# Designs tried in a protein design run: designed miniproteins, single chains, continued (4). Part 22

Each design is a single chain, and the fold is of that chain. pLDDT is the mean over its residues in the fold that is shown.

## One batch from the design tools (miniprotein)

Design m12733
Fold by ESMFold2-Fast:
Structure m12733 (fold): chain A 61 residues (1-61)
Amino acid sequence: MPSFEEILDRYLAGELSEDEAVEQMVALAEAAAGRTLSPQERADLRDGLRRLIADRKAEAA
């Protein structure tokens, strides 16, 4: 299973859209937790991941 960094690297390489990267990272987090996240946990995680992606794009610019 790819790591969060591998998914992020694929997004930065243009291989994934932001939505695809975020959804793959959410799926990875659920797999790592060994359970399905609640709707609130999933929403909070998506918000955090979008911020993380934006911060990494700013570093790369």
Scores: mean pLDDT 78

Design m12734
Fold by ESMFold2-Fast:
Parts: sequence; C-alpha cells; structure tokens
Structure m12734 (fold): chain A 65 residues (1-65)
Amino acid sequence: LEKAKEEALSKKHILKGKSGSYLVDGVPLLDVVPELKFVDGELVDPVTGEKYPNGLLHEDSVKKI
C-alpha cells in the first residue's frame, strides 16, 4: 500500500467525495494515508517527509489529523 499511498498524495487531481473528503480512484484519501502529519502548519507524510501543497486535501480531512 506504500505505492498507493504515495500515488494518492502526489496526484494533482484528487476527486472530492460526497462526504466532503477526497478520493483517489474511489478510495478515501484518509483510508489510504491515515498517518498524515501536520508540522508547522504544513501537511507532511511521515514516511517520505514530503510536504503537500495547501488545498490538496479537504480542510476537514486535515483537521482530523
């Protein structure tokens, strides 16, 4: 699932789900990447250390992290 996790976070076009979360190929983003971290106001992948751009994830999804 590491490959799917990286793919979900690296995609530029993430589909918004009807529940207000983002989906990648029909899979909820938080189901694929439950280990997302928030560091100094930026979202960081704990595995790669990569920072994600603002607006990539739904605000509600970020707040749950």
Scores: mean pLDDT 48

Design m12735
Fold by ESMFold2-Fast:
Structure m12735 (fold): chain A 98 residues (1-98)
Amino acid sequence: DPVAVLRELLEKGASPEEIVVEVVTVLYNLTPEQVELVREAVEILSQVSDRPSVELGKQILELIKKGLPREVIDLMSTLLHLLEEGVPLSHLERLLSS
């Protein structure tokens, strides 16, 4: 249950990066190999902020080529942004309920 994972990690004060990795792993039932790609993607996405570089974008594209679905990366980017902005839990729960 990705919503239960989100609540538990928020209560423990986990970083946005930790929350994103664990939530998308559960939501998409990712393989261990895909989880390693998710960990690489979250490090890249945390560096992108409001200044995307060609090199960072190229690194994301390589992760997609290695088998990380674009929809997972898109959700990771959205979740990371919303967590950093401190949006209400209800908004995060709605995003995960699709």
Scores: mean pLDDT 78

Design m12736
Fold by ESMFold2-Fast:
Structure m12736 (fold): chain A 74 residues (1-74)
Amino acid sequence: SRAALRSELSRLLVEALEFLSEHQDEIPEELLKELAEVMQRALDLLRDPTASPAELREAIRELRRVMERAKEAA
């Protein structure tokens, strides 16, 4: 459901914010920039009540992918 997708995206965004607050100095600049851009897109979608399930799923996939790379680099 859309509500479940929004909940998952919100959870991932919180995890990303917590990771960034603890590890920002350990993350390469280019990856830090990419993470910030993906997090901003996720936040914009969460602020949009008309965001489609497809858009939410894409944002979840993208945020997970960038987070995996950030954790590997930290």
Scores: mean pLDDT 86

Design m12737
Fold by ESMFold2-Fast:
Structure m12737 (fold): chain A 89 residues (1-89)
Amino acid sequence: AAAAQQAEQVARLREALKGLKEAFENGEISEEELIEALERGVKEVKKLGIKEALQLLLDFLKEILPKIKDKKSQKKIEEMIKELEEELS
């Protein structure tokens, strides 16, 4: 039961991140909107405590970081990366 629920949560996160990346790369959302969505994502995956979900979001943050142009937004993503790396340690 718990394993099936965790798999569903990971699958939902994967789809959400895919949609978020596509929306950002197509210019449908701003860097500010992307950061707000990612901050909510970090909070939720930390509450879930699922290693695969933490790793998925961490990998996404590392992939998106070089695409961010705003220095404050870059710093927020770097802080999120550190927070998730600490959770995985």
Scores: mean pLDDT 85

Design m12738
Fold by ESMFold2-Fast:
Structure m12738 (fold): chain A 59 residues (1-59)
Amino acid sequence: MPGDRLRREVAAGRLLDLSQSELARLLGLRSPQDVTNLVERSPFKSLRELKRFLERQLR
């Protein structure tokens, strides 16, 4: 499950170090551009803020 891999990266403290492509794969998105579109549709100002939100939600 994609969520299991994402939680493992959060547990390892690596979420903020993930590339846009790696984050797209972990979220089950089709491309790195889909991460950009997700950020633009969210209340977050940057990919970094989205990563911080995910880290807090998964811990």
Scores: mean pLDDT 70

Design m12739
Fold by ESMFold2-Fast:
Structure m12739 (fold): chain A 120 residues (1-120)
Amino acid sequence: SAAKEKILELAKAAPEEAKKKAEEMKELVERILEVSREAGTPEEVLEEFRRGMEITITQYLAAAAIVEDPSAPEEHKERARRILEEAEQIFELLREAAEERLTVPEVERRLLELSEKAEE
């Protein structure tokens, strides 16, 4: 729980530009959820996706705060920059998915492909 509390505190300290991007990400997630519900995707799948995206957005905000903190160790800033880079790729994917009216299962497949490319 201490780790969760620290991440939430860091997320609150995120730069205003990062907070605006997080709001845009949340709006894209809601559009994907609406399309998926209309397509008959089970509510359990929608809730799991929403929870996963909320974690991703919170980690993005915390990483943005770490990068801006002059007292943060360089190792932590390097890790945070990698999280920001991954979040940018996810944001682009969410924009494309919302435009194409993709369902949660299709978005999850594209997210898995991004993860596999990062490991290769």
Scores: mean pLDDT 86

Design m12740
Fold by ESMFold2-Fast:
Structure m12740 (fold): chain A 90 residues (1-90)
Amino acid sequence: APETYVLETETERWLVEVGPDGTLRILARSPLEPIPLDAPLDEQVDIGVADIMVGVSIATGAPVLTGQEAEDLIERARAEGKLEEVPLKR
């Protein structure tokens, strides 16, 4: 079964599934910086949903990787072409 992780960088939290081949499927991306008050409503809603998904995953015991470990995992997956984004808009 794919393992679910939260990756916290300096600017974002990513909810990801790690496949057995090392593929990172990005389920949600939440900025750590405040959303601009004049941002489109759709963008504000998408970020709110991402925040909830990340928060629920942490609360249910998903491991959190922070700083260099998170960045190294993201960089490795990107370099190997194993970074996949799942759209929040279905």
Scores: mean pLDDT 74

Design m12741
Fold by ESMFold2-Fast:
Structure m12741 (fold): chain A 73 residues (1-73)
Amino acid sequence: SSRIEREAVVRRTSEGLLGIETGSLSVEETVAFLKTLPDDAEVVLYAADEAKAAALRKHLGDFKQRLAVLVAP
């Protein structure tokens, strides 16, 4: 189920960390979106389960942006 707190990502490259809830996004949609962000962006991706988190981590290793993937408890 999608949570009501779906956010449009506000890009803040030098002053802040961006949180992205990936609940309704595929891995491929998430990767495509990250490619639109500046190389200096710092991003946390929230995944609904460990399987999605593992898939995201596999794709994010080659990005210039500072990226982290967390499972939402």
Scores: mean pLDDT 65

Design m12742
Fold by ESMFold2-Fast:
Structure m12742 (fold): chain A 62 residues (1-62)
Amino acid sequence: MEEEKERLRKRYEEFEAAVQAGRDWLAQHADQLTPGQVDRVRAGIETLEAEAERLKAEAEKL
């Protein structure tokens, strides 16, 4: 169980890092994007956030 919990923890940390990188990138480049492109990037970030939360919840169950 501990090894599985550690693997899930590492995985959601990676997704959280990707979310933060995406948010930082969007903050820097939003003015260079169309509204549709901004929405697409936000949707991608939200998908990564959902995956991070799911993995974190699974790790906490173990």
Scores: mean pLDDT 81

Design m12743
Fold by ESMFold2-Fast:
Structure m12743 (fold): chain A 104 residues (1-104)
Amino acid sequence: SERELLLLRLRLMAERTGLWVAVRTLRNRPELFERAVREALGELERAVATLAEAARYDPSLQPLLQQMQALLAQLRANADDRARVIALLQQAIALLDEALKRLV
């Protein structure tokens, strides 16, 4: 359904914005590190769920879903490494940008 795809796209856009805010907080506000990582984990978990739903409508999104799941696992394993967390979140934003281009 066109309406279902629109709602999935809006959810991915919101999740992308949350990840962007987390990256900005991690770079500019070291005192908020633990909060920013917690919020980023929540956004990645939501992005995985939204991409899993979107992949049912467009199976070409399945590789992006697998990459996002791997980034979530890496973030959980490396949550104490600020530079690594920022790099992983930037990769997640790029994957969401690719998913959004496919859901036009």
Scores: mean pLDDT 90

Design m12744
Fold by ESMFold2-Fast:
Structure m12744 (fold): chain A 57 residues (1-57)
Amino acid sequence: SKIEELIEEIAKVAGIPKEELEQVREIHGLDVEELETMLKVAKLGVEASAENRARRA
């Protein structure tokens, strides 16, 4: 399902266990739109972290 695909992608991008994200989804009742927003935020976070590492190195 779209929800499962989004959870897997977010887990991979953010480096969070899939099981942990599934629990968060269950507790907060996250839908597809909310998960898509989380994926966008996670991708931005990875980009920001890469830039920060380049400056520190």
Scores: mean pLDDT 74

Design m12745
Fold by ESMFold2-Fast:
Structure m12745 (fold): chain A 94 residues (1-94)
Amino acid sequence: AMEERLRRAAEEAQEKLKSIPGVKDARAVIVGDTVVIVAQAESPENVDKVRELGEPVAREIEARTGVPVLLSVVDSKETADRAIAELEAARAAQ
């Protein structure tokens, strides 16, 4: 089922992104038929490294599951919390 594939892709993206060096936290939000994963870097200097390591992971999950996976890398908890709140609001508006 599409809903089950979306949930599996979101869960897998969240777990794998959390395991990347330089990631403090990662949260996935399903918006429509797309998984958006917000990864919080441990510091601003880790943002580029997290993106370089995280993009191949997101693309691999997308290729295997058929679900679009969008990676957003942020450098602070405040920015991460705001991004997640905006994505949750977008989900609720559907």
Scores: mean pLDDT 85

Design m12746
Fold by ESMFold2-Fast:
Structure m12746 (fold): chain A 90 residues (1-90)
Amino acid sequence: SDDLIQRARQYMQQGNYRLAAQYGVLALRRDPRALPLVQEIAQNSLQAGDYGSASTTYRALSQHYRDQGDLDLAQQYDQLSQQSLRLNGD
């Protein structure tokens, strides 16, 4: 998972939010220590106007918290994912 975390961070630093999101989500599925990084990728994607990557990462955060039984946080991240999709013109 450290390799996936490092790759996600490198892609984020390059402004490649699509690949940062892909590697970040894979890292989170294997290692909950990737959680802060995926949150950072979601926020940076949103600020950069990459609403597709923001939606993907917020959806992964929603699923993570649902799996943990935190339904309130899961709902909040699901709403952020849906809001990002609306901004993307979907």
Scores: mean pLDDT 88

Design m12747
Fold by ESMFold2-Fast:
Structure m12747 (fold): chain A 66 residues (1-66)
Amino acid sequence: DSSKLLYQAADYAYQGNVDKATKLVNEANADEQTKKQILDALKKGDYQMAALIAGIAGFQLENKKK
């Protein structure tokens, strides 16, 4: 599921594994602006920010709340 993909992306981003984090973000079915923010942070080398945004996005998808 997309929430799990974003949590895994956050973990890889935190480790500085840009390739795996980028792949997981692209596979996740999430808001395009959120995905862009994560990918931009990864490209800038801001792994801490990329991990934070991906983690928050994963949490928000779990908290779907109708």
Scores: mean pLDDT 82

Design m12748
Fold by ESMFold2-Fast:
Structure m12748 (fold): chain A 107 residues (1-107)
Amino acid sequence: MEEGLKLLREGLEALKNGDLEKAREHFQKAVELFEQALKQTAPDSVEYARGLLYLGQAYSLLGEYDKAIEYAERSVEILRRILGADHPEVGVAEINLGVIKTVSRRA
């Protein structure tokens, strides 16, 4: 997870610097690392749900909105079940899902 998060951050910096090719490469590599990390993570855990949210964010940055929404929705469902609807981490995940859905309608 940590290495994938570093690549998301580096990709966002590349976008800010106008390097669209480098940004895309970083986001694609982040997807690969998050998918690999999820294979080693317990499917019904908070850590797995966090990985799904990061994967959703990475797919959103790549313009793959259907996948981004699917992963973000799964993350929210798992987090709500484990942590409860009132947990701050659930709120953050729901906000991220809302942002992805809003961007997908404008793209």
Scores: mean pLDDT 85

Design m12749
Fold by ESMFold2-Fast:
Structure m12749 (fold): chain A 70 residues (1-70)
Amino acid sequence: SAHEVERQLAYLQVVKGMLEVAIDSERMLAKRNPSMASYYNKRVEQLESVINELDSQIAALQAQLQALRA
């Protein structure tokens, strides 16, 4: 149902927000610890990969929601 898709979208948006905060934290640590910047930058790349997968899922659910409302 549209209601279930909306709730799933809300949940994924919360998860994405948490990952964005994690990325900001890793970027801050890279700036504070230049000798370990490569380590923190790799963690950022891994988190960005997860966000890209979430964005694909969000886009698919948004398309499904639009179809249900059409």
Scores: mean pLDDT 89

Design m12750
Fold by ESMFold2-Fast:
Structure m12750 (fold): chain A 66 residues (1-66)
Amino acid sequence: SPLEEEARRLEEEIKQLEDSKARVEAGIAAGEIPEDEGQRILDRIEQRINELRKRLEELRRQIEES
């Protein structure tokens, strides 16, 4: 269904953001990314993940009710 396809796309975007988060964390640990700049990037990624997780939960509820 279109809702299930949208949910899958959101799950994929969340995974990509989590992968990006892991890369930034690794870069900070390796000293390749300044800690202050890295933290700003991580905060932005986490904010986006939280937004997408809320949308995903709403879509899952709609799918269950359909």
Scores: mean pLDDT 87

Design m12751
Fold by ESMFold2-Fast:
Structure m12751 (fold): chain A 74 residues (1-74)
Amino acid sequence: SYKEKVIKEMDEIIARLRALQAVSADPEAYATAVASMETLLNEVRNNDLSKQQLDEYLEAVRTILRLAEARHAA
């Protein structure tokens, strides 16, 4: 299903952020971003969402990753 594809892509994004956290000089700084992504993933898992809403959740985790990477690069 489309929902299963979105869940898989969100899991892969969370795994990417966790991999960056593991090699970071400040892994605790990534903890809030990881927790936020896991909350969004749980909302996707527990709700019957439209395709548009699923796309919005996927874009939200992509945005969290971009902002976390940018903040920790500064």
Scores: mean pLDDT 84

Design m12752
Fold by ESMFold2-Fast:
Structure m12752 (fold): chain A 98 residues (1-98)
Amino acid sequence: SHMLEEIEKLIKELKELAEEIEKIDPVLGKQLKKAVEKAIEIAKKLVKQGKYEEAKELLKQALDDVKSAYESLKNGNISGAIGSLIRLIGLIIEEELK
């Protein structure tokens, strides 16, 4: 399935980017990695339910937040990176409440 290939690619990108963030800031990177693992867990549950489009959208939104955190950290903007982590946590809570 093309959709499953897209989901696997998003999961791989999320994991790789979380590892890069941990190299820059181990404390913030560890928190981002935990949030990424939770987003992936929810996406896998959605896939098991046949909700492929919802899983893909969740992973895309998570990737946008993680990319934002990475760019903020590269520019020394710790506050911006924390903001991105808070957005990602909010996304996870919203999905768990559905």
Scores: mean pLDDT 88

Design m12753
Fold by ESMFold2-Fast:
Structure m12753 (fold): chain A 90 residues (1-90)
Amino acid sequence: SSEKEELLRQLTFIWQSARRAAEEGKMTRDEALEEFLEKTLELVKKAIEEGKISKEEAKSILDSILEGIEDELTPEQLEELRKRADELLA
């Protein structure tokens, strides 16, 4: 859907902005990653609540994001985020 495509564009922009801020020394890489993930979960939750995407589409988006940043996370961070994503989709 166009709403799913718009959400993916917004998330890509947020990630690029967070990475740039870390590269410019405005925040640490860990802080940039945390900021991106918090904004991602907030935007996905809002999109579900507003009926813009289904829970199945949200799961697909979150799974893709987690796979894409898996190498940036510790195993403990990855597990915690998967738990938060599952709770959001419950």
Scores: mean pLDDT 79

Design m12754
Fold by ESMFold2-Fast:
Formats: sequence, C-alpha cells, structure tokens
Structure m12754 (fold): chain A 60 residues (1-60)
Amino acid sequence: MEEFERLKKKIDELFNKAKEGDVQAAAELGRLRVELRKDPSKQELVDYIEEKGKKLAEEK
C-alpha cells in the first residue's frame, strides 16, 4: 500500500508537469502506464492515470 501512495505522488507530479507543457513528463507518464499495465495487481494505478488524463482533457 505504501508503494501505491508513492506511485500516486509520482503520477501527480508528472501530471502537473505535463499540464504545464512538459513533453518529457507526458512521455514518462505514458511509459509508466505501459509498465503498470504489465502487472495486474497495479490496475488501480493504471485506472488512476486514466482518470487523471480524462480530467485534463475536460479542462481543454
């Protein structure tokens, strides 16, 4: 569970940077999503990234 908290914090930091136009942060998020999708136990983190992405799209 503590690992999930740390990963969520990292995801939040990367989304903040991507929202500011950081292309490298956006690429890192995409890579992280692919890595997390390989582990079924981390589906909640994949869903978290997807939800964050939808919210960003709604702001645009």
Scores: mean pLDDT 76

Design m12755
Fold by ESMFold2-Fast:
Structure m12755 (fold): chain A 64 residues (1-64)
Amino acid sequence: SSDQEFLDQLVKRIQELLKQGAPVSSVDAMLTHLEHLSTTFSPELQQYADEQIEQLRKQKKEQE
């Protein structure tokens, strides 16, 4: 679905930012955007999005 494609693209972009050591503010802005978007998704896609967000937040914390 278009929502899943957009979610996957955003997750990939955040992962790339983390790998490149981008500023925390940039990562936080993208995570906030993803969290906002997740509320508009279907329940199944929202669960997947929440799991991705949690993994990205953990990765961010480990790099700080």
Scores: mean pLDDT 81

Design m12756
Fold by ESMFold2-Fast:
Structure m12756 (fold): chain A 97 residues (1-97)
Amino acid sequence: SRPVSKEALLEAYKLFWKQLEKKVKENPNGPPKLSPKTRRLIEYIAKRLGVDPSKALEHLSDEQVLEAIEEALEEAKKEGKEEAAEALEAMKETVEE
């Protein structure tokens, strides 16, 4: 989202990555079923956070990435992080396209 601050974007990315790592732990040998768009999103966020995307790219599906975004969204809303929640909603739309 254009009105979201850099700080809120980084917070959204951190919340998302926390949930994504949880999905990887639950699916360590899952077959990769990522769309090119979802793959690019994961790679971009990983680069911004300075983390290794390899396990997520190798073992997650678009459905599991969407679940991670939704769980991060609920956490952001619960914590009153409205701008981070807005960024996470935009990420969800990107994966759902």
Scores: mean pLDDT 81

Design m12757
Fold by ESMFold2-Fast:
Structure m12757 (fold): chain A 69 residues (1-69)
Amino acid sequence: MMQKQTDRVLARVQAFLESLVNQGKLTQSEADEILRQTTARLAEAAAANDGDAIMEAFKETYDEAIKLS
């Protein structure tokens, strides 16, 4: 069950970062690094069965992307 949740969050993060790169607000390298870090955080949260950690990883990703934009 947690894997399906992390897959959905990861898909949203990918779409969001791609949108910012397409708008010229982030570089591809910055987007790739944020995605890599978020993927690792989501994997840890899923392994711990921690839904709150999944949501926190999403918030941190959003805040980092907005700060760089």
Scores: mean pLDDT 76

Design m12758
Fold by ESMFold2-Fast:
Structure m12758 (fold): chain A 67 residues (1-67)
Amino acid sequence: SSSLEKERQEIIEKNREKTRPIAEKLRKIGYVINYRLYTEKGASLEDLSADEKEIEEGKRLEKELLK
């Protein structure tokens, strides 16, 4: 259905807009991130990095940006 596809695209775009500032800050600290996974699927930082220090920094940035 065209209505369902439009709804899906709106959700994706909303998620991209919401997460883009967080993803850009994570990129600046050297995170290797999958933008599609992070923005479209709501992947956790633990899914994107195995480094505990990077995960902690990423969570700190998310908390700052979601305030």
Scores: mean pLDDT 59

Design m12759
Fold by ESMFold2-Fast:
Structure m12759 (fold): chain A 81 residues (1-81)
Amino acid sequence: VSPVTRVINALKLAEEYVEKGDFENALRALEDAYRIAQEAGLEKVAEKVRSAIETLRENPEDKEGVLEKIREAIKVAEQEK
């Protein structure tokens, strides 16, 4: 499986956890996506994932804001396919 596909899968998993209100597992999934993106040199994807992580850590009650950041990261990753 390509690094891009692995990042997208981790981001979709994070999206599901945020939708369920499971912010601890959402954060772990985002951290996994960030690590994979960095190791693969996907700089723009890593930046968007980092933004999602920061939003989740600073304001987990802003579920819509976190979901928007995750979806932006997925969109950027899809463009790298």
Scores: mean pLDDT 86

Design m12760
Fold by ESMFold2-Fast:
Structure m12760 (fold): chain A 84 residues (1-84)
Amino acid sequence: LKAFADFVLEQDEKLSKELRAEIEKETDPEVLKNMLEQLKANLERGKAMAERARKLGFTPLAEAIERSIKLTEENIKLVEEKLK
């Protein structure tokens, strides 16, 4: 369980860094708006999954998802800053 949670967190951190690099390179406002909408949808889904994991007693998984939520919130802020 902890090994699986650690794996999920490592993958989410890698994907978040890759997405952050793409956001930093993107200059098209319409693409940035679409990215923002998808990130906000992912944030909502992540919060629901974290709550479910906690209710099921999968604490390490809930903590990994909550850390992924923070990474998503950081990317949302970056997109919002680029859109002004």
Scores: mean pLDDT 81

Design m12761
Fold by ESMFold2-Fast:
Structure m12761 (fold): chain A 65 residues (1-65)
Amino acid sequence: SSSRIEKIRKEIRKIVFDISDETMKFVLAKLKGDEKTAEQYNKKIDELSKQEQRLIEELNRLLEE
């Protein structure tokens, strides 16, 4: 459905922005030598990337209908 596709696109866009933000924080932590903080941001990036992949898979399924 068109409405569901638009909702998923908005969710993907939000996740992309969140990944970008967390990636900047990860890079800054690495530059400071703060490995513990960097690992925390890396875990958040991994979780967000998995969410993005699930949404992309749902979007592709809907587009094939």
Scores: mean pLDDT 88

Design m12762
Fold by ESMFold2-Fast:
Structure m12762 (fold): chain A 97 residues (1-97)
Amino acid sequence: SSEELFKKLRDRYLSILRNVLESEPDIARAFLLMLSSVLRIEARVYAAKGDDETARAYLEAADLLRQLADEKDPAKQRALAEEAARAIALGDVLKAE
């Protein structure tokens, strides 16, 4: 189901983001900014196809990842990582529909 796919993708992306946050700070920041840029490009592609919901989800994810790249508070990092993972997973589910 789309709900089961969403949960699996969300958990996968959250695991990836948590591992990134454990790396050296400059490497973590560079990775998060790169991923943010990739998702912003993907959002433009889906907007051009008329898939505004997928585009919006990926733009939200890109903005959250940009915020996460500069966040120093561990509790806020956790919250931003969870929201970013959710937004990426939502975009992936929506584009498959």
Scores: mean pLDDT 90

Design m12763
Fold by ESMFold2-Fast:
Structure m12763 (fold): chain A 65 residues (1-65)
Amino acid sequence: MIEEEINEAMLAMLASVYGVLKDVKVEDGVATVEFKHNDKLTEETKKQLEKIAKKLGLKKLEFIF
């Protein structure tokens, strides 16, 4: 859906600040962010991204390394 495409784009833009992205995918309200490199991604920044995902109406955010 168009809403999922917009949420993918927003999460990709925000997550790219913390590392090099391989993929960002949203399916049925679940977002998956896959990193090639994550040198700037900390537990604190993961929690910040999870809060942003909830504000976007997503049910869950998963990170893959």
Scores: mean pLDDT 72

Design m12764
Fold by ESMFold2-Fast:
Structure m12764 (fold): chain A 73 residues (1-73)
Amino acid sequence: MKEQYLHRLRLAMDAFGLSQDVSDRLLALVKDASNEEELEYRAGTALATQDLSDDDRAYLLAVLRGKQEVQAP
């Protein structure tokens, strides 16, 4: 997995105040995902455990899929 993508993900998670445990889980899922579909499914499942608004969850999923730029903190 590209360092640029992991960096974007870390910035997004920090901006939304995700717990360290969930941040670590999402990073591991991104690194281990073999394709976009698997990544979307696993990341969506992990994000569902967080107390996030529907908008924040949708934004993070879009970032994880590479469909949206990370909003600057």
Scores: mean pLDDT 66

Design m12765
Fold by ESMFold2-Fast:
Structure m12765 (fold): chain A 82 residues (1-82)
Amino acid sequence: SFADLFSDEELERLTVLVINRFDEVLAPYDLDEATKARILAAVVAGDREVQGALIVVYVAREGLREVSPELLAAAVAYLRAT
């Protein structure tokens, strides 16, 4: 579970940071606008697993935590399926 990688405080705080840079964070993955809209809606609705997956992408991009290529790929695949 992506949500289980983070505390409730981290999920809340990092979700706000990611939302402020949402398009920039997802730009490398070339998601269509409909998929991005579904991800944003799920995050705003409090879907902890979608929040966790998005935060994995964010912390990998910013170098805030070590993220394996396999974990990053899984998070991106999960977001694509939203």
Scores: mean pLDDT 86

Design m12766
Fold by ESMFold2-Fast:
Structure m12766 (fold): chain A 111 residues (1-111)
Amino acid sequence: EKEKELEEKAEEDVETSEADKRAVRILAKLFVRGELKDKTPLPEEEVEEVVEAMKELEKKAVEAAANEETAEIIRKIFAEAIEVLKKEKSAYKTVEVFKKKLEEARAELAK
């Protein structure tokens, strides 16, 4: 039920292009696996698909940033998440790092 709603909402939120819709779906699946603490190593092919999805969403997030300071923080978060994904090949570890970096960024932006 919730997975279907999340998929429909992801497609609705990203009405711009087929590539954008695909990127959101790929990341939604990664986050679901991370929340379930899935420690199964990701195949190299899936790692590359997730990296491309992260780069597409990074581009959109940077374009939507209110200022260059916010844009730089976004680039740093995505760069660190991509590095962990390539090194660890783990949905759980990648999502954990992404959450940690988002919390650190929230604290930094509040200054």
Scores: mean pLDDT 74

Design m12767
Fold by ESMFold2-Fast:
Structure m12767 (fold): chain A 60 residues (1-60)
Amino acid sequence: DLVNLSDYNVDTKVDSDDGSKDTTGLSLYLGRDLSKEKAEEVQKMIKEKALFEELLKLVG
């Protein structure tokens, strides 16, 4: 697949589970029918949140 349209939708769900439980519910609602723009925004927020949480664990 050159574009992998389904790939970023699946990744959105996976990233939601990795990042936030609350966001997972929203991702399921929007989920596999998200446009790439929406999926990227959601993934970015989730990943940034998850990374920040991991950093907090290392510090405290």
Scores: mean pLDDT 52

Design m12768
Fold by ESMFold2-Fast:
Structure m12768 (fold): chain A 86 residues (1-86)
Amino acid sequence: SELEEKIRKLENEFSKKLVELLKKATPDQRDEIRKLVSEIINLLKQMSDEEKYELLEKGVEAFNSPDIDEAIKKLKEIVEEMKKKL
Protein backbone atom coordinates (compact mmCIF):
# COMPACT_ATOMS: atom_id res chain seq x y z
CA SER A 1 0.00 0.00 0.00
CA GLU A 2 1.00 3.69 -0.27
CA LEU A 3 1.15 3.93 3.54
CA GLU A 4 3.46 0.88 3.73
CA GLU A 5 5.80 2.54 1.16
CA LYS A 6 5.83 5.77 3.21
CA ILE A 7 6.62 3.79 6.39
CA ARG A 8 9.50 1.97 4.62
CA LYS A 9 10.96 5.32 3.46
CA LEU A 10 10.66 6.75 7.00
CA GLU A 11 12.32 3.62 8.49
CA ASN A 12 15.25 4.13 6.09
CA GLU A 13 15.47 7.86 6.94
CA PHE A 14 15.25 7.08 10.69
CA SER A 15 18.13 4.59 10.39
CA LYS A 16 20.32 7.01 8.38
CA LYS A 17 19.76 9.91 10.79
CA LEU A 18 20.32 7.64 13.81
CA VAL A 19 23.76 6.63 12.45
CA GLU A 20 24.71 10.30 11.87
CA LEU A 21 23.51 11.30 15.37
CA LEU A 22 25.50 8.47 17.00
CA LYS A 23 28.69 9.59 15.18
CA LYS A 24 28.40 13.03 16.86
CA ALA A 25 27.36 11.73 20.32
CA THR A 26 29.47 11.14 23.44
CA PRO A 27 29.60 7.57 24.85
CA ASP A 28 26.97 8.46 27.51
CA GLN A 29 24.69 10.05 24.88
CA ARG A 30 25.12 6.98 22.60
CA ASP A 31 24.03 4.67 25.45
CA GLU A 32 20.96 6.84 26.13
CA ILE A 33 20.05 7.05 22.41
CA ARG A 34 20.43 3.27 21.94
CA LYS A 35 18.16 2.56 24.93
CA LEU A 36 15.50 4.98 23.61
CA VAL A 37 15.71 3.58 20.06
CA SER A 38 15.37 0.00 21.40
CA GLU A 39 12.21 1.10 23.25
CA ILE A 40 10.86 2.80 20.08
CA ILE A 41 11.47 -0.42 18.06
CA ASN A 42 9.60 -2.45 20.71
CA LEU A 43 6.68 0.03 20.68
CA LEU A 44 6.50 -0.08 16.84
CA LYS A 45 5.79 -3.84 17.02
CA GLN A 46 2.58 -3.08 18.99
CA MET A 47 1.28 -0.31 16.70
CA SER A 48 -0.98 0.06 13.66
CA ASP A 49 0.53 1.31 10.36
CA GLU A 50 -0.97 4.78 10.99
CA GLU A 51 0.64 4.92 14.47
CA LYS A 52 3.97 3.62 13.06
CA TYR A 53 3.95 6.40 10.46
CA GLU A 54 3.28 9.10 13.11
CA LEU A 55 5.96 7.71 15.48
CA LEU A 56 8.63 7.40 12.76
CA GLU A 57 7.89 10.92 11.44
CA LYS A 58 8.27 12.36 14.98
CA GLY A 59 11.48 10.34 15.45
CA VAL A 60 13.01 11.73 12.24
CA GLU A 61 12.04 15.27 13.36
CA ALA A 62 13.74 14.65 16.75
CA PHE A 63 17.00 13.71 14.94
CA ASN A 64 16.86 17.10 13.13
CA SER A 65 17.20 18.92 16.50
CA PRO A 66 20.03 21.51 16.72
CA ASP A 67 21.87 19.58 19.46
CA ILE A 68 22.09 15.97 20.68
CA ASP A 69 20.66 16.63 24.17
CA GLU A 70 17.56 18.22 22.57
CA ALA A 71 17.23 15.17 20.27
CA ILE A 72 17.42 12.85 23.33
CA LYS A 73 14.79 14.97 25.14
CA LYS A 74 12.42 14.75 22.15
CA LEU A 75 12.95 10.97 21.84
CA LYS A 76 12.05 10.57 25.55
CA GLU A 77 8.88 12.65 25.01
CA ILE A 78 7.91 10.50 21.98
CA VAL A 79 8.40 7.26 23.97
CA GLU A 80 6.30 8.52 26.92
CA GLU A 81 3.52 9.79 24.59
CA MET A 82 3.36 6.46 22.74
CA LYS A 83 3.33 4.42 25.98
CA LYS A 84 0.22 6.37 27.07
CA LYS A 85 -1.58 5.22 23.88
CA LEU A 86 -0.89 1.53 24.65
Scores: mean pLDDT 83

